# Designs tried in a protein design run: designed miniproteins, single chains, continued (4). Part 76

Each design is a single chain, and the fold is of that chain. pLDDT is the mean over its residues in the fold that is shown.

## One batch from the design tools (miniprotein)

Design m14624
Fold by ESMFold2-Fast:
Structure m14624 (fold): chain A 68 residues (1-68)
Amino acid sequence: MKPVDYSKLSDSEFELFISLLVKELSELSVAEARQMAEEWIELFKKYASEERFKKAKEAIEKTLKDLE
């Protein structure tokens, strides 16, 4: 997957992106969702701002917890 500059998105655009991502995660099995979430958290950590990374991580982790 290619890096995306998530810091250039508006707050609304970033929230929409995260909501679409968590929706996709919720449609996967728990094991597949965990693997995909781990990959996305790594990408956000590397390529997103610290604030955007924290927001994405919180949304993803909450979605994984709700699947269990």
Scores: mean pLDDT 75

Design m14625
Fold by ESMFold2-Fast:
Structure m14625 (fold): chain A 96 residues (1-96)
Amino acid sequence: MVTFAQTVQSLVQTAVDKTSKLKPGESYTESGTLNFSPDTSISVTVTATRTEDGKITLSLTIDHTERDPDLGRDVHRSGETKDLLVDHVEPPLPSP
């Protein structure tokens, strides 16, 4: 069973892992969507950027779409959390 928290954690782990292998200043974006009902979905986008000091900066965007039965249209809500720092990143090893 996949929960919202598990989806977010998986996306963050994937973005951090891929970004840890990038050069400083490069970024990686990962996205996932959870459908709670036919009329309700949450999309999560994680953008991770590798810094020169071996840290990763995270930007997390959550987009909630819900169908309004009275209006017959989708109601859209979005929230963003950015500038999260991850202190432990392995230094880039030179590839052969």
Scores: mean pLDDT 65

Design m14626
Fold by ESMFold2-Fast:
Structure m14626 (fold): chain A 70 residues (1-70)
Amino acid sequence: MAALQEALARAAESARAEVEAADLPAEMRERILAELTRAIEAAKAGDLEAALEHEQEAALLLMEASIEKL
C-alpha cells in the first residue's frame, strides 16, 4: 500500500512538472495544477480512490486545453 501511495504521488508530481513546463493558458494551467495537487494530497493521505479521480480530472483538463490550443 505505501509503495502504491508513493508511486501515485510521484506520478502526479511528475505530471505537475510537465504541466508547469507546458505552453498552456495560465487559467487552464492553474486548474490542472490544482487537481494534480489534490491528487498528491489524497495519495499521501492514503485515499487512493480520490487520488485517482483527481488525476483523471487533471488528464481530462489537459486534453481539453490541448484541443482548445489547436
Scores: mean pLDDT 77

Design m14627
Fold by ESMFold2-Fast:
Structure m14627 (fold): chain A 70 residues (1-70)
Amino acid sequence: DILIGVLRIMSGVFKAIGDDESAKLFEQAAKALEEGDVDTAIKLIQELRDKYNAISDETAKNLIEQARES
């Protein structure tokens, strides 16, 4: 629940700074967690780090660990 809210807030922040692609991936990760698809959420968070450089390695690791606990 808290992680889904955090991912949606991050989506809004990236949209506000003009990064629509990262914003979309954060929203898709939040939706995947709502649907119980933890593997898809983790893959999207890794893509935000690796392909888009939207988040730091530390942030990505922390979000992935939280997703696994969901």
Scores: mean pLDDT 83

Design m14628
Fold by ESMFold2-Fast:
Structure m14628 (fold): chain A 81 residues (1-81)
Amino acid sequence: MLTPEEIEAFRRAAEALGLKDFSPENLAEAIKKMTEEQRKRLKAFLEEMGIEFNDETFEKLINGDKEVIDKVREALIKAAK
């Protein structure tokens, strides 16, 4: 379960990346609706955080792969703290 602080931190980090209506609970669905530019920003951000992010990882994320979702979610939460 996410704390209210983590939810707010995630929302703020996502907004800073230009991602509207982005939440940790619906990360996979939100990413499916992203533009190519938003996806590139997310990739660059995650790689800057030391997370390897490639097309295979992105496909796993939009398909609801739990390990990849958790990894991306943690990175966004940490960036907002």
Scores: mean pLDDT 69

Design m14629
Fold by ESMFold2-Fast:
Structure m14629 (fold): chain A 97 residues (1-97)
Amino acid sequence: AQLSKEEAFSRLEELTKELAEAVENEDFESAIEKAKEISKIIEQYNREDQQELARHVIEVLLEFNEEIAQKSYHILLLVSNEDIQNLLQQAAEELNL
């Protein structure tokens, strides 16, 4: 079922923190699964909302140290389709990830 936009922001924050924690613990299987769920949620929205959701994910990653944030970001890019990958890259560039 599609989440409301507010529920999507909350769920993406939770999943992004879980992704970063999995990366910190070198649990890459869990990290990949969390990244896939993040990408799947973003994919369900229109382009404008996808931009806001992708930006929110990058903002949450910036709360972690640079190594964990960068590794989590690269896993997100790896599992995402080209459209979501481009949005994540744009947000990362704008926010200096």
Scores: mean pLDDT 88

Design m14630
Fold by ESMFold2-Fast:
Structure m14630 (fold): chain A 97 residues (1-97)
Amino acid sequence: SLAADIAATVASLRASAEKASDPSTTKAEIKALLQANLDRVNALLDRTTDLQHQTSLAMVAIGLAVAINTIDNMPEAEAREESAKLLRLSAENLEKL
């Protein structure tokens, strides 16, 4: 079901946030985590016809896409902190669906 796939995506975003906050995780690995979660959100967006769900998913997708494009210009510590924060906020926003 769409609801189960949203719940799985929320779990993925939370797990990715924890990994992104780990000091041993590289900027390249964080970028890969952001991309994997963007791919999951886009797959949900392709399956939903509910306008409220489309809006929330689109906002999360935009946030993740911006993060992927800006991460290379950030210091390692900031990239880690901001990516973890974004992934957690993204999970919180989708959990409300």
Scores: mean pLDDT 89

Design m14631
Fold by ESMFold2-Fast:
Structure m14631 (fold): chain A 86 residues (1-86)
Amino acid sequence: EAAALLERLEEKARELLPEFEERQAKMDPSDPAKREEAEKFTLRALAVILDAEDLVEELETDPERFEEAKARLLELQAALDAALEA
């Protein structure tokens, strides 16, 4: 069901976010520009988590929104994963 999928994606994002932050922290001290990019990414990642929480509440009241919520959430998760791969 939609809520279960969103919870799993939130959990994955929360698990990956600290790992990404640690990688960025190790790179940041040598380049202020990279630190700025890392800060922007952290804000984007937090937005993904917050959007996922909002979508869980939305889908509990309107499950038919699942298709739109799923597509958007997967795109944001893919962006998060791509950043970690880089």
Scores: mean pLDDT 63

Design m14632
Fold by ESMFold2-Fast:
Structure m14632 (fold): chain A 93 residues (1-93)
Amino acid sequence: MDARLEELAEKARQGDEEAAVEMHRLLGERLREVLDMENVTVEGVIEAFEKLGFEVRRVKSRENITIIAATHPLMSEEEKERIEKLLEEDSAA
């Protein structure tokens, strides 16, 4: 991770919504740089997330959509709690 992502993550952790939005935008750009866009597979997406320091928590495939739930050490406490809640709701169904 670059210093800008770390700075934005720290601000997002403190409740700065603008910093959270910018951090997600930059993470999306970094993810696209790591992904082999010519051969997009579920395994390739998981590898790209792991290369960026994410911990993949769950992978769920539906008819037309693959849902990947992942957390990052630099994520805000609110973001981590939101993902954990989604994982709990999905486990109950």
Scores: mean pLDDT 67

Design m14633
Fold by ESMFold2-Fast:
Structure m14633 (fold): chain A 89 residues (1-89)
Amino acid sequence: SMEERRKRLEEALKRYKENPDDPEALFALGDHYALQGDYDKAIEAYEKAVETADGELRARALQNLASIYRVKGDEEKAKKYEEEAKKLR
């Protein structure tokens, strides 16, 4: 629901203010920006999440980066991030 998405965003913003390198907070912010169509901000958030995230969270961030780069027409970056995500599975 929109209410649940709003709550997740508020929690992510609080976590981000307390720890700007929190990968779960950065991932949630990336999701928020991607849903709004703000792909540049989504990319910044996901790329920063990838720096500190492990396992499944890192794989999901890489997959989301691949999807955004494909939408932007950067097929080479999309494939690179998809292959990185695949290695984590």
Scores: mean pLDDT 85

Design m14634
Fold by ESMFold2-Fast:
Structure m14634 (fold): chain A 93 residues (1-93)
Amino acid sequence: MMTPEEVREALRQAAEELKEAARRLLAERDYDTLERAVQTFVGQAKQVVAAYPELRPFVISLLEEVRDFLRSLPGTPQSLIDLIDDTIAELSK
């Protein structure tokens, strides 16, 4: 069983890995793999908030960071930005 601190570190690492993957996948124009990676990450974020509600502000901040990073990359599909924004809205209830 992971501690809340270990969960924070794991989700931060997943976000950094997603950012690096996004750079590569957008350069390769592999939008399907990028969409799947973003879906996996938002799913993990939702699971973390469900298991550790105290981490909700951290998770929302991390989703905003990932969203803003993806917006900074040329060629990012708007549907991926919308998916993250919808997830932030769901978690902000």
Scores: mean pLDDT 87

Design m14635
Fold by ESMFold2-Fast:
Structure m14635 (fold): chain A 104 residues (1-104)
Amino acid sequence: EEEQERLIERALENVEELIKRAIDSPDYIEQLVLLKMALDSLVEVAKTLTPEQARRLGERVLELIDKAIEEAKDTRPDVASLLEWFKEQLRRELEKIIAELEKK
């Protein structure tokens, strides 16, 4: 539905902004907090979606993270490593949510 598509679009915009702020931050703790906020926001939105919608949201977010890793790896390898960790955490959390959504 149109409402669910708007939720997905807003979630993507929010996550992209939080990841960008994390990359731009010189402070490791701020980077962790911003990425944790992105993860928590995605989890809450994904729980309200269908399994198919949650998969699409996850795929698009993982693509955003992969792009951010490629952009950061030469200039900020510390941030690139943190984003790789974040990607794995997000993948695991999405798999759990999708499994729960598929249970009915």
Scores: mean pLDDT 82

Design m14636
Fold by ESMFold2-Fast:
Structure m14636 (fold): chain A 74 residues (1-74)
Amino acid sequence: SIEELEEKLRKALLSLGLSEELAEEIVKIVRTNSKEEAVRKIRELLEKAGVSESKREAAVIVVETTIQELEKLK
């Protein structure tokens, strides 16, 4: 389900060391934007939040994978 994928994304982001607030904002961006816009906004958000380059790269991969799974459910 969409809810299960959103929860999985949130937990994966927390496992990467992102804050609960940041993980929640990323899930919201994924929910409310197209794939291209979501990835762009999330990259900008993570850079602004001072997340390391390696963690940003890992987070973007997880986000892109989640968006692909969500598109299959719509």
Scores: mean pLDDT 83

Design m14637
Fold by ESMFold2-Fast:
Parts: C-alpha cells; structure tokens; sequence
Structure m14637 (fold): chain A 100 residues (1-100)
C-alpha cells in the first residue's frame, strides 16, 4: 500500500469517526464502521454507501449494522480523496445538527 493511500485511509477513518453514531476503525487498507441503531446513523450509513460506491478503487459492503470499506491502491482513489473527505465532513456536520 502506497504512503499516499495509507494517509488517505487514516484521514478517512478519522473523518468517519466524527460522525455521530458511527465508530470507525482501520485494519490495513480496510475501514470497519459500526453503526448505532438510530435513525440518523442509519441514514448517514446509507448515504455513505452510495458515496463510496461511486468511487473507482473503493469497495463497500455491509453486514447488519457494519459498513466495510476497502480502499485499493489506485490513482482513481487518490484523485477522489479531497472530494470524498469534503463530502464526509459535510455529512458529519449535518448529522451533528440533526442529533442536537
């Protein structure tokens, strides 16, 4: 895994952890996100699934209340880095507003 992709996975994990009701942990190039059983957390998880599915080089799967995000070491993944991080930051701000 390239240093750039490792940095992206770390930043992505941190960004996901800022979303209320989500708990993200990094395992190599995979991010495992545990979703709280709340309406806001489920809605955000649904949006995240769609967002990641649109990115070449990111594979998303879900099992129950767990979202699994696998990041591939590709040029396309890195080209989408800034856009994806901005979208997740906006989701975190909206989720915070809906919870509080």
Amino acid sequence: LSPETQEFVQELTEALNKIPGLKARQEGNTIIVEIEDTEVARDVAYVLGGLFSGVKGIKVSSEGRTLIIEVLDTEDTLERKEELLEEIKELAERAKKEVE
Scores: mean pLDDT 79

Design m14638
Fold by ESMFold2-Fast:
Structure m14638 (fold): chain A 89 residues (1-89)
Amino acid sequence: SAAREAALREARRLIGEAYEALVAGDRETAIQHLREAREVVARAPLPAEAKRAILGALDAAITAVRNDDTAAFLAALGEAMRVLDEALA
């Protein structure tokens, strides 16, 4: 649906903004964008399995930022974007 596609594209954009914020050293802004992406996904009309996978990956990314774990952050972002791209196909 158009609503599903719009929500997934918005979540993907917010994830990109979170990555840019973290590269700039702004952890608070990175967490804010990840939380916004989480809210967008939570409200999106998605199959339950896809929604759980993306929300889990976003929660893992937020935890990684808080723990200053760059490797875990990149892995979590990669998983979130993989599932988002599959849901857009």
Scores: mean pLDDT 88

Design m14639
Fold by ESMFold2-Fast:
Structure m14639 (fold): chain A 100 residues (1-100)
Amino acid sequence: DEVLKKLIEHMSKLNPELAKEIEENKYTAEELRKKAEEYVEQAKQVVEEGKKELETITDPEEARKLVIRTTAEALRLIGDAFDYLLAARKLEELLREKEE
């Protein structure tokens, strides 16, 4: 309970939406790291699908729009992945402090 409260307080300052998700689901550090890996994999898929779509586009303006959309979506997913990793790291630190 105390560990979870401190984790939520810390994450609320960095990512309030993720803090609520952690409170609702009570993720372990392993589950948080798994979520980070899922978001990284999604980012890779976004890039691969963008590459395939780019092969079908001959108009330079439409190609530019695709690159901007694909880049923005991939970066957002990577940002989310790092927030899950930060939460996992903080949870591991709090658990070590309580093991004394």
Scores: mean pLDDT 87

Design m14640
Fold by ESMFold2-Fast:
Structure m14640 (fold): chain A 67 residues (1-67)
Amino acid sequence: SLEDLIAELEARAKEASGEVKELILKAVEALRNGDLEAVQRYGVKLALLGDLESAELAGRAARLLEE
């Protein structure tokens, strides 16, 4: 569910630091606001920083917002 994906992202943010933590938290905020474009932007940035798991979680959540 979307709630499960958000909870997993929030758990990952607790263990993260710096720019990765900020991007995960921004992705969570964008998900809560239904901002698909913002979620996709933050997901791409997470992947570029090497956090492929958070990027995948954000992408899966974006698909749920897409329908």
Scores: mean pLDDT 85

Design m14641
Fold by ESMFold2-Fast:
Structure m14641 (fold): chain A 57 residues (1-57)
Amino acid sequence: SKEKEEKAKEAGRKVGEAAEAGDLEAARQYAEIYGEISGDPRAGETVLGMALKEAAE
């Protein structure tokens, strides 16, 4: 649904913000929320990995 997509975008954005801030605990928590919203925990792991890579670059 549109609401689900917006919530997923918000969670993904927060993962990126936490990763850039170096807050790995918050980044993992938001990634978990993203996975739950998406119905796929691996999606959360993927978003976390991408955010951490971008923050390191």
Scores: mean pLDDT 80

Design m14642
Fold by ESMFold2-Fast:
Parts: sequence; C-alpha cells; structure tokens
Structure m14642 (fold): chain A 80 residues (1-80)
Amino acid sequence: SLEERLEEVRKRLEELREEIERDEELLEALQEAGEARSVEEALRIMEERLGEEGRRRFEEVLRLSEEGAEVAKAVAEAKA
C-alpha cells in the first residue's frame, strides 16, 4: 500500500538523519552543500569535503528525498 511505502521511506530517512546527526563532519558538509546554487555544485562540495563517500551520501539523500516527495505527493492526492 501507499501508506506502507511512505512508512518505509520515512524509516530510511530517519535512519539517515540519525546517522548524519552522529557524524559532525557529514552534517557540516551537508549544511554547506544545502546552500549550493545547484545539485552539481552540492555534489562537488561533498566530494571536496568527504571524498567519493561524501558524494555518495549526498546522492543517497537526494534519492530518498525525491522518493519521499513522490510518495508524499501520491498520499496527498489520495487524501484530496
């Protein structure tokens, strides 16, 4: 169901958020990347600060955020 999918995405985002909050360097890099003017610039900032792993982490955040937005939109449409 759509609700089950939303719960799965929410759990994955919560786990990622907790991991980020425990890693000061990752949190700081993500905050700087969040101020970037483009996704490409944000990925570059992550790679410069944390290397290839930082880039992968940001790509994971983008993927989960996009998935979360799509599921949230579908839930909102179902409620409307």
Scores: mean pLDDT 74

Design m14643
Fold by ESMFold2-Fast:
Structure m14643 (fold): chain A 66 residues (1-66)
Amino acid sequence: MRYATPDSLAEAIEFIRDLIRDEHASVDDILKNLEALLPQRVVDELRAAFPDLRGVLERMREEVEA
């Protein structure tokens, strides 16, 4: 799984989108398990880039599910 783990913001966003689409992961499950799903450095970069990460994930869910 290490090679399939995102190592950039763009890859992290696509990985999260895939989790919502394929695994039916909720935004809350993604947010509370972020450090288990992604490398810590990517989590830190994601939080720095998106102060409203919940809002970003909610929009992503809307786009993927409908």
Scores: mean pLDDT 73

Design m14644
Fold by ESMFold2-Fast:
Structure m14644 (fold): chain A 64 residues (1-64)
Amino acid sequence: LTEEQRVIVAAFLLLALYLDGSTPEEIARAFGISPEFARDLMEKLKKGELTIVQAAEEALRRAA
């Protein structure tokens, strides 16, 4: 997958988990990131500080 395609897939996954009411721990597991990072990411998303695409990019960068 290209980097662009990876971001799109990650954004769809993150949106699905967010709408399903998934916990930060569940999101952390899905993305291979820490629960603390997932919690911060969710709070920023909830406050409108990040778009779903930006949040997915942050998660992918952290997972590397």
Scores: mean pLDDT 81

Design m14645
Fold by ESMFold2-Fast:
Structure m14645 (fold): chain A 72 residues (1-72)
Amino acid sequence: GEEDLEIARRAAEEVAREDPRVLGVEVRLTPSGVVVVVTGDSREAGERGAEETRRKIRELDPSLKAVVVGEA
């Protein structure tokens, strides 16, 4: 719901602020749940940002089931 969306957005935005190779983040609420797309300046940067976003989401709410994808 809205709380899950807010938690995922906060985590993703924090990752984007901390990693200069993360160019952007998009957080969407879908019928199947929250989806986060982390865009890096390379595939490796996107995948690293996605992993860090999953880690931060787990720290904020370990019960939140979000799909996090890294891309370039």
Scores: mean pLDDT 84

Design m14646
Fold by ESMFold2-Fast:
Structure m14646 (fold): chain A 75 residues (1-75)
Amino acid sequence: MKEIEEALKIKDPEEKIKELMRIADKAAQAGDYETAKKAAEAALEVAKENPKTSPEVIEGLEKAVEMAEEALARQ
């Protein structure tokens, strides 16, 4: 959770999304799907609030959240 809190301090929305996705990927690789889901959800929230975010990025983040939720449901 501390890594997500630090990423949320990033002022540039694009850099914030990138760092949150990096945290989500790292957490998923470690089997920490709860942290992966939270990081992906935070990235999706930032992406939706930024009018410059492309629809493809939003769709990718929605899929990342869904995959983390499905992995967590299997635990």
Scores: mean pLDDT 79

Design m14647
Fold by ESMFold2-Fast:
Structure m14647 (fold): chain A 76 residues (1-76)
Amino acid sequence: SRAEVRALLEELRRLVEKLVDAILNKDWEAAKQYAAQVQALVRELVALTADDPELRAELEAALREIEAEREKRLAE
């Protein structure tokens, strides 16, 4: 459902924030764990949107925004 996808996208944003914090604190073990969780959640989101091209486009746009924000935070 769209509500489920949006809830998972919100969780993804939180996990990426935790991942960036772990990297900046040089906590490589935590960073590895959060990276695995991010990857698993992205796979779930891709599967949930496989049959809905409009929702898939919304997901792809959100993933690009999350990636851009991650790169900006890591460059600081």
Scores: mean pLDDT 84

Design m14648
Fold by ESMFold2-Fast:
Structure m14648 (fold): chain A 60 residues (1-60)
Amino acid sequence: SVLERVRKAAEALGLKEEADQWIAEIRATTDPVEQAKLLTALYLRIAGAAFEQGKEFPEL
């Protein structure tokens, strides 16, 4: 699933706990528009962490 790929990407960057909390929030949300906003925010967080650590953003 998309969320599982996102979780693995976050874990590789040291964001496992943050990603687990974000995924729980996404799963608790019933509005698909709000789910998309949360997922986008999580992607940006992961991308920012990869950039800060000098790592390539993993393909999701």
Scores: mean pLDDT 79

Design m14649
Fold by ESMFold2-Fast:
Structure m14649 (fold): chain A 60 residues (1-60)
Amino acid sequence: SKEEVDKAMKELGKAGSRLLQAIRDGAPADEIARLQAEVDEKGKKFDELVKKYNEELKKS
């Protein structure tokens, strides 16, 4: 649904902001790697939800 897509987009944005802040602050490499993995996971979820939403739009 659009609501799920919107929520996933906001979560991805928050994860990306945290990663950028950690890089600016010179966080340890292991922390940056963990935050990057979080961004990657949220990005995959966002992509899946966008694909589902687009398929629903085609059926409408």
Scores: mean pLDDT 82

Design m14650
Fold by ESMFold2-Fast:
Structure m14650 (fold): chain A 75 residues (1-75)
Amino acid sequence: GAMAERQARIDELRAESDRLEGEAARYTKIANDMKEAYKVDPSAKPAYDHINKVAQETKARADELRAEAERLEAE
């Protein structure tokens, strides 16, 4: 029924949010490692900026999915 379908959607959104939070943490670590390379090689800046942007966008997506799950729980 509609309640079971809503719960399945909430569970899916929470699982995907958790997965993306893990990915964002990995990209943040890569960005931090790249920042050290960027300090000695300015040509590394575009790669650093790209990975940092991916980390930020991935975290923002995780936050959006969590917020959607919370909205569905509130109706």
Scores: mean pLDDT 85

Design m14651
Fold by ESMFold2-Fast:
Structure m14651 (fold): chain A 58 residues (1-58)
Amino acid sequence: MSAEEAAAEVRERMLAARTEAEAREVGKYGGQLSATLDEAGQRAVEAAFVRGLAERGL
């Protein structure tokens, strides 16, 4: 999976999250994806998650 694909998937899952618990599960998934990516990919996934939290008001 590319960094761009991983970030897009995290973003989609964050937009679908309805509760803080669901958002935390997306965070765990993003962490698992980050473990398989380089530094740039890790930053892209983190940015997508943080942006998702901000857009959800969490």
Scores: mean pLDDT 78

Design m14652
Fold by ESMFold2-Fast:
Structure m14652 (fold): chain A 85 residues (1-85)
Amino acid sequence: SSALEEAKRAAEEAARAAEAGDEEKARQYVNLAKQHASTLSPEEQQELAEFVEKLAVRALLAGKEKAARVLSEISQYVKELLDSQ
């Protein structure tokens, strides 16, 4: 869906902004990813959680600790949405 693709894009942009040290932009994209995530079906929330978790692992392997942190925040939020079903 369009919302799923926007959530994925927002997560990637949050990671880039965080690693660049732009905390304000990172927070804006984290919030945008969370907003889109809340509108998704449970199946799309599961796909988003798996996507963001893979991005977080890749960020850690690349030494991008700030990116990994914001991606972990998004992943945790999506898991909380799934647990609320």
Scores: mean pLDDT 88

Design m14653
Fold by ESMFold2-Fast:
Structure m14653 (fold): chain A 77 residues (1-77)
Amino acid sequence: SSLSMAESILFFREFGDLLTELFKENPNLPEEERRKLMDKAAEEARERTKNTPKEELEEIEKRLEELREENREKAEE
């Protein structure tokens, strides 16, 4: 379960980073080309996630706990 969550977080982290670079490099892309690059970025993010060592997944799990604490603190405001 934790591994599955860490893999999901890693995927979205990598995907988000790739999308940020994609939109910086290509701000005026047509919708069709943007979709193609987003699909490629998703495939790249999946490959990066698959190649991640256990130690990095454990780091992501710890970060998830930190984010849960941050959300709990904000909910108490």
Scores: mean pLDDT 75

Design m14654
Fold by ESMFold2-Fast:
Structure m14654 (fold): chain A 62 residues (1-62)
Amino acid sequence: MYKVTATRHVPDSGGDSLALRKGEELLAESVEETEDPNTLRITLKELGVKLVPKDAVEIEEV
């Protein structure tokens, strides 16, 4: 399991809302690289699958 900390605000893919807020800490079941080396696919326990910029998150295994 992973702890995901947002280092900045991350807009949702639709642009109308935020996927992550700066300073938000969430638990993830998986963290996977995508075909875009600057994007991670994160499966959050309560929020489901999110695509986030790799530079916008800090990830710690817990």
Scores: mean pLDDT 77

Design m14655
Fold by ESMFold2-Fast:
Structure m14655 (fold): chain A 84 residues (1-84)
Amino acid sequence: GPATRASFVHELREARRLIEAGDVEGALRILEGTLKGVQESTDLPEDVREAVIEELERAIKALRAGDVEAALEHLDRAIAILEA
């Protein structure tokens, strides 16, 4: 529902802030926690859940590789999907 989406968006915006601050480990902890939360959520349509999972997995992979630009792009796509 809208409250569940808003909660995930809040977490992802905090991860984005940590990436911008250079706190990659802090950002990864939030992204991995949010990914698990999305995977376990019963309040998201299945197509929305799968799309968000894909973008978060790509963001985590990019961030672990040091590709901050790609990580932010995928993170912003996950936020956009949740806000649609």
Scores: mean pLDDT 89

Design m14656
Fold by ESMFold2-Fast:
Structure m14656 (fold): chain A 107 residues (1-107)
Amino acid sequence: SEEEELFIEAARRVMELAQRVYDALDAGKPADEVLAITEEAVEEMLKIYKEFVKKSKDPELIERFKDFLRGVLDGIIAAAEEKGLPPETIARLRELYEKFLAEVDKL
């Protein structure tokens, strides 16, 4: 469907942003640089979500997209923990996740 095409394109854009974070982790970038890249990526993911909600008329697809975004952010935190980023950086990533979920839930 046209709305599923919107979902696929939005999901693709989100995964490209997530890949920037994975690339930074794989390159062994400093924790502060990884955090900055993640903050920028999450801000752009929120913009993509807002655009998707404006265009989609399917509440089930909106909930699926929210679940997809939760999975992406869970994956980023897990990857950061596996790469051994400091506990204080992981805590800041979790705060970023909670702020993101609060903004998503307002829409």
Scores: mean pLDDT 88

Design m14657
Fold by ESMFold2-Fast:
Structure m14657 (fold): chain A 60 residues (1-60)
Amino acid sequence: MEEIKKKYKQKLDELLAEARRLNAERPHLTPEQYRARVQEISDKLLEITKEVEKEIKKLK
């Protein structure tokens, strides 16, 4: 459990940094570019969630 939490936190912190960069760049992006980057961040978050779920299933 603890190892999963640490790995998840590190990946989440990286995504948060990407989200902050995206927010800073938002005034310079087209709506399509912004949406594409939001989707990329969402996809990465989904992957982290799936990794956590997979590890939890191993515990059951």
Scores: mean pLDDT 77

Design m14658
Fold by ESMFold2-Fast:
Structure m14658 (fold): chain A 71 residues (1-71)
Amino acid sequence: SAAEARRQAERQRRLAARKEQWLAELAEMYGVDISVIRKAIKIVEEGKKAGNTEEGQDEANRLIQEEKARG
């Protein structure tokens, strides 16, 4: 129904807003741009899907450390 579709869209908007806030907090904590955090999370999730969880986490951590070193 239209009411059900509206509730689902509102839930999706609220969830997206909470995720963006969380990413911003992580970016501040690590001292990197929010785009770096988004890329790091994507690397971790792709690693999980491929069965390479440890390799994905290592690559994500390396990305964050390299960006911190830049400045």
Scores: mean pLDDT 81

Design m14659
Fold by ESMFold2-Fast:
Structure m14659 (fold): chain A 87 residues (1-87)
Amino acid sequence: SKELREKRLEGARQALENFEIAVKDYEKDPSITEEQKKKFKELLEKMRKTVEGMEANIDDEAKFDELWKEFLKIRQEYVNLLKEYEK
């Protein structure tokens, strides 16, 4: 339903905003390597583009579903990087 797509988009936007704040904090953290900082920035850019695609395709259920799956993959990669950092 469009209501479900709108709720998913809202959640994705909130996740993007939180990730942008987190990446700014990571850039200031000397315990995070330059390679890890680069990976976080690359994931942030991918997430931003995916959220923009979701917004553009809110009325295209099939395209939105493809982008939502991509968003979930990016989020999982972010979680994996956080686990690497917390070691």
Scores: mean pLDDT 85

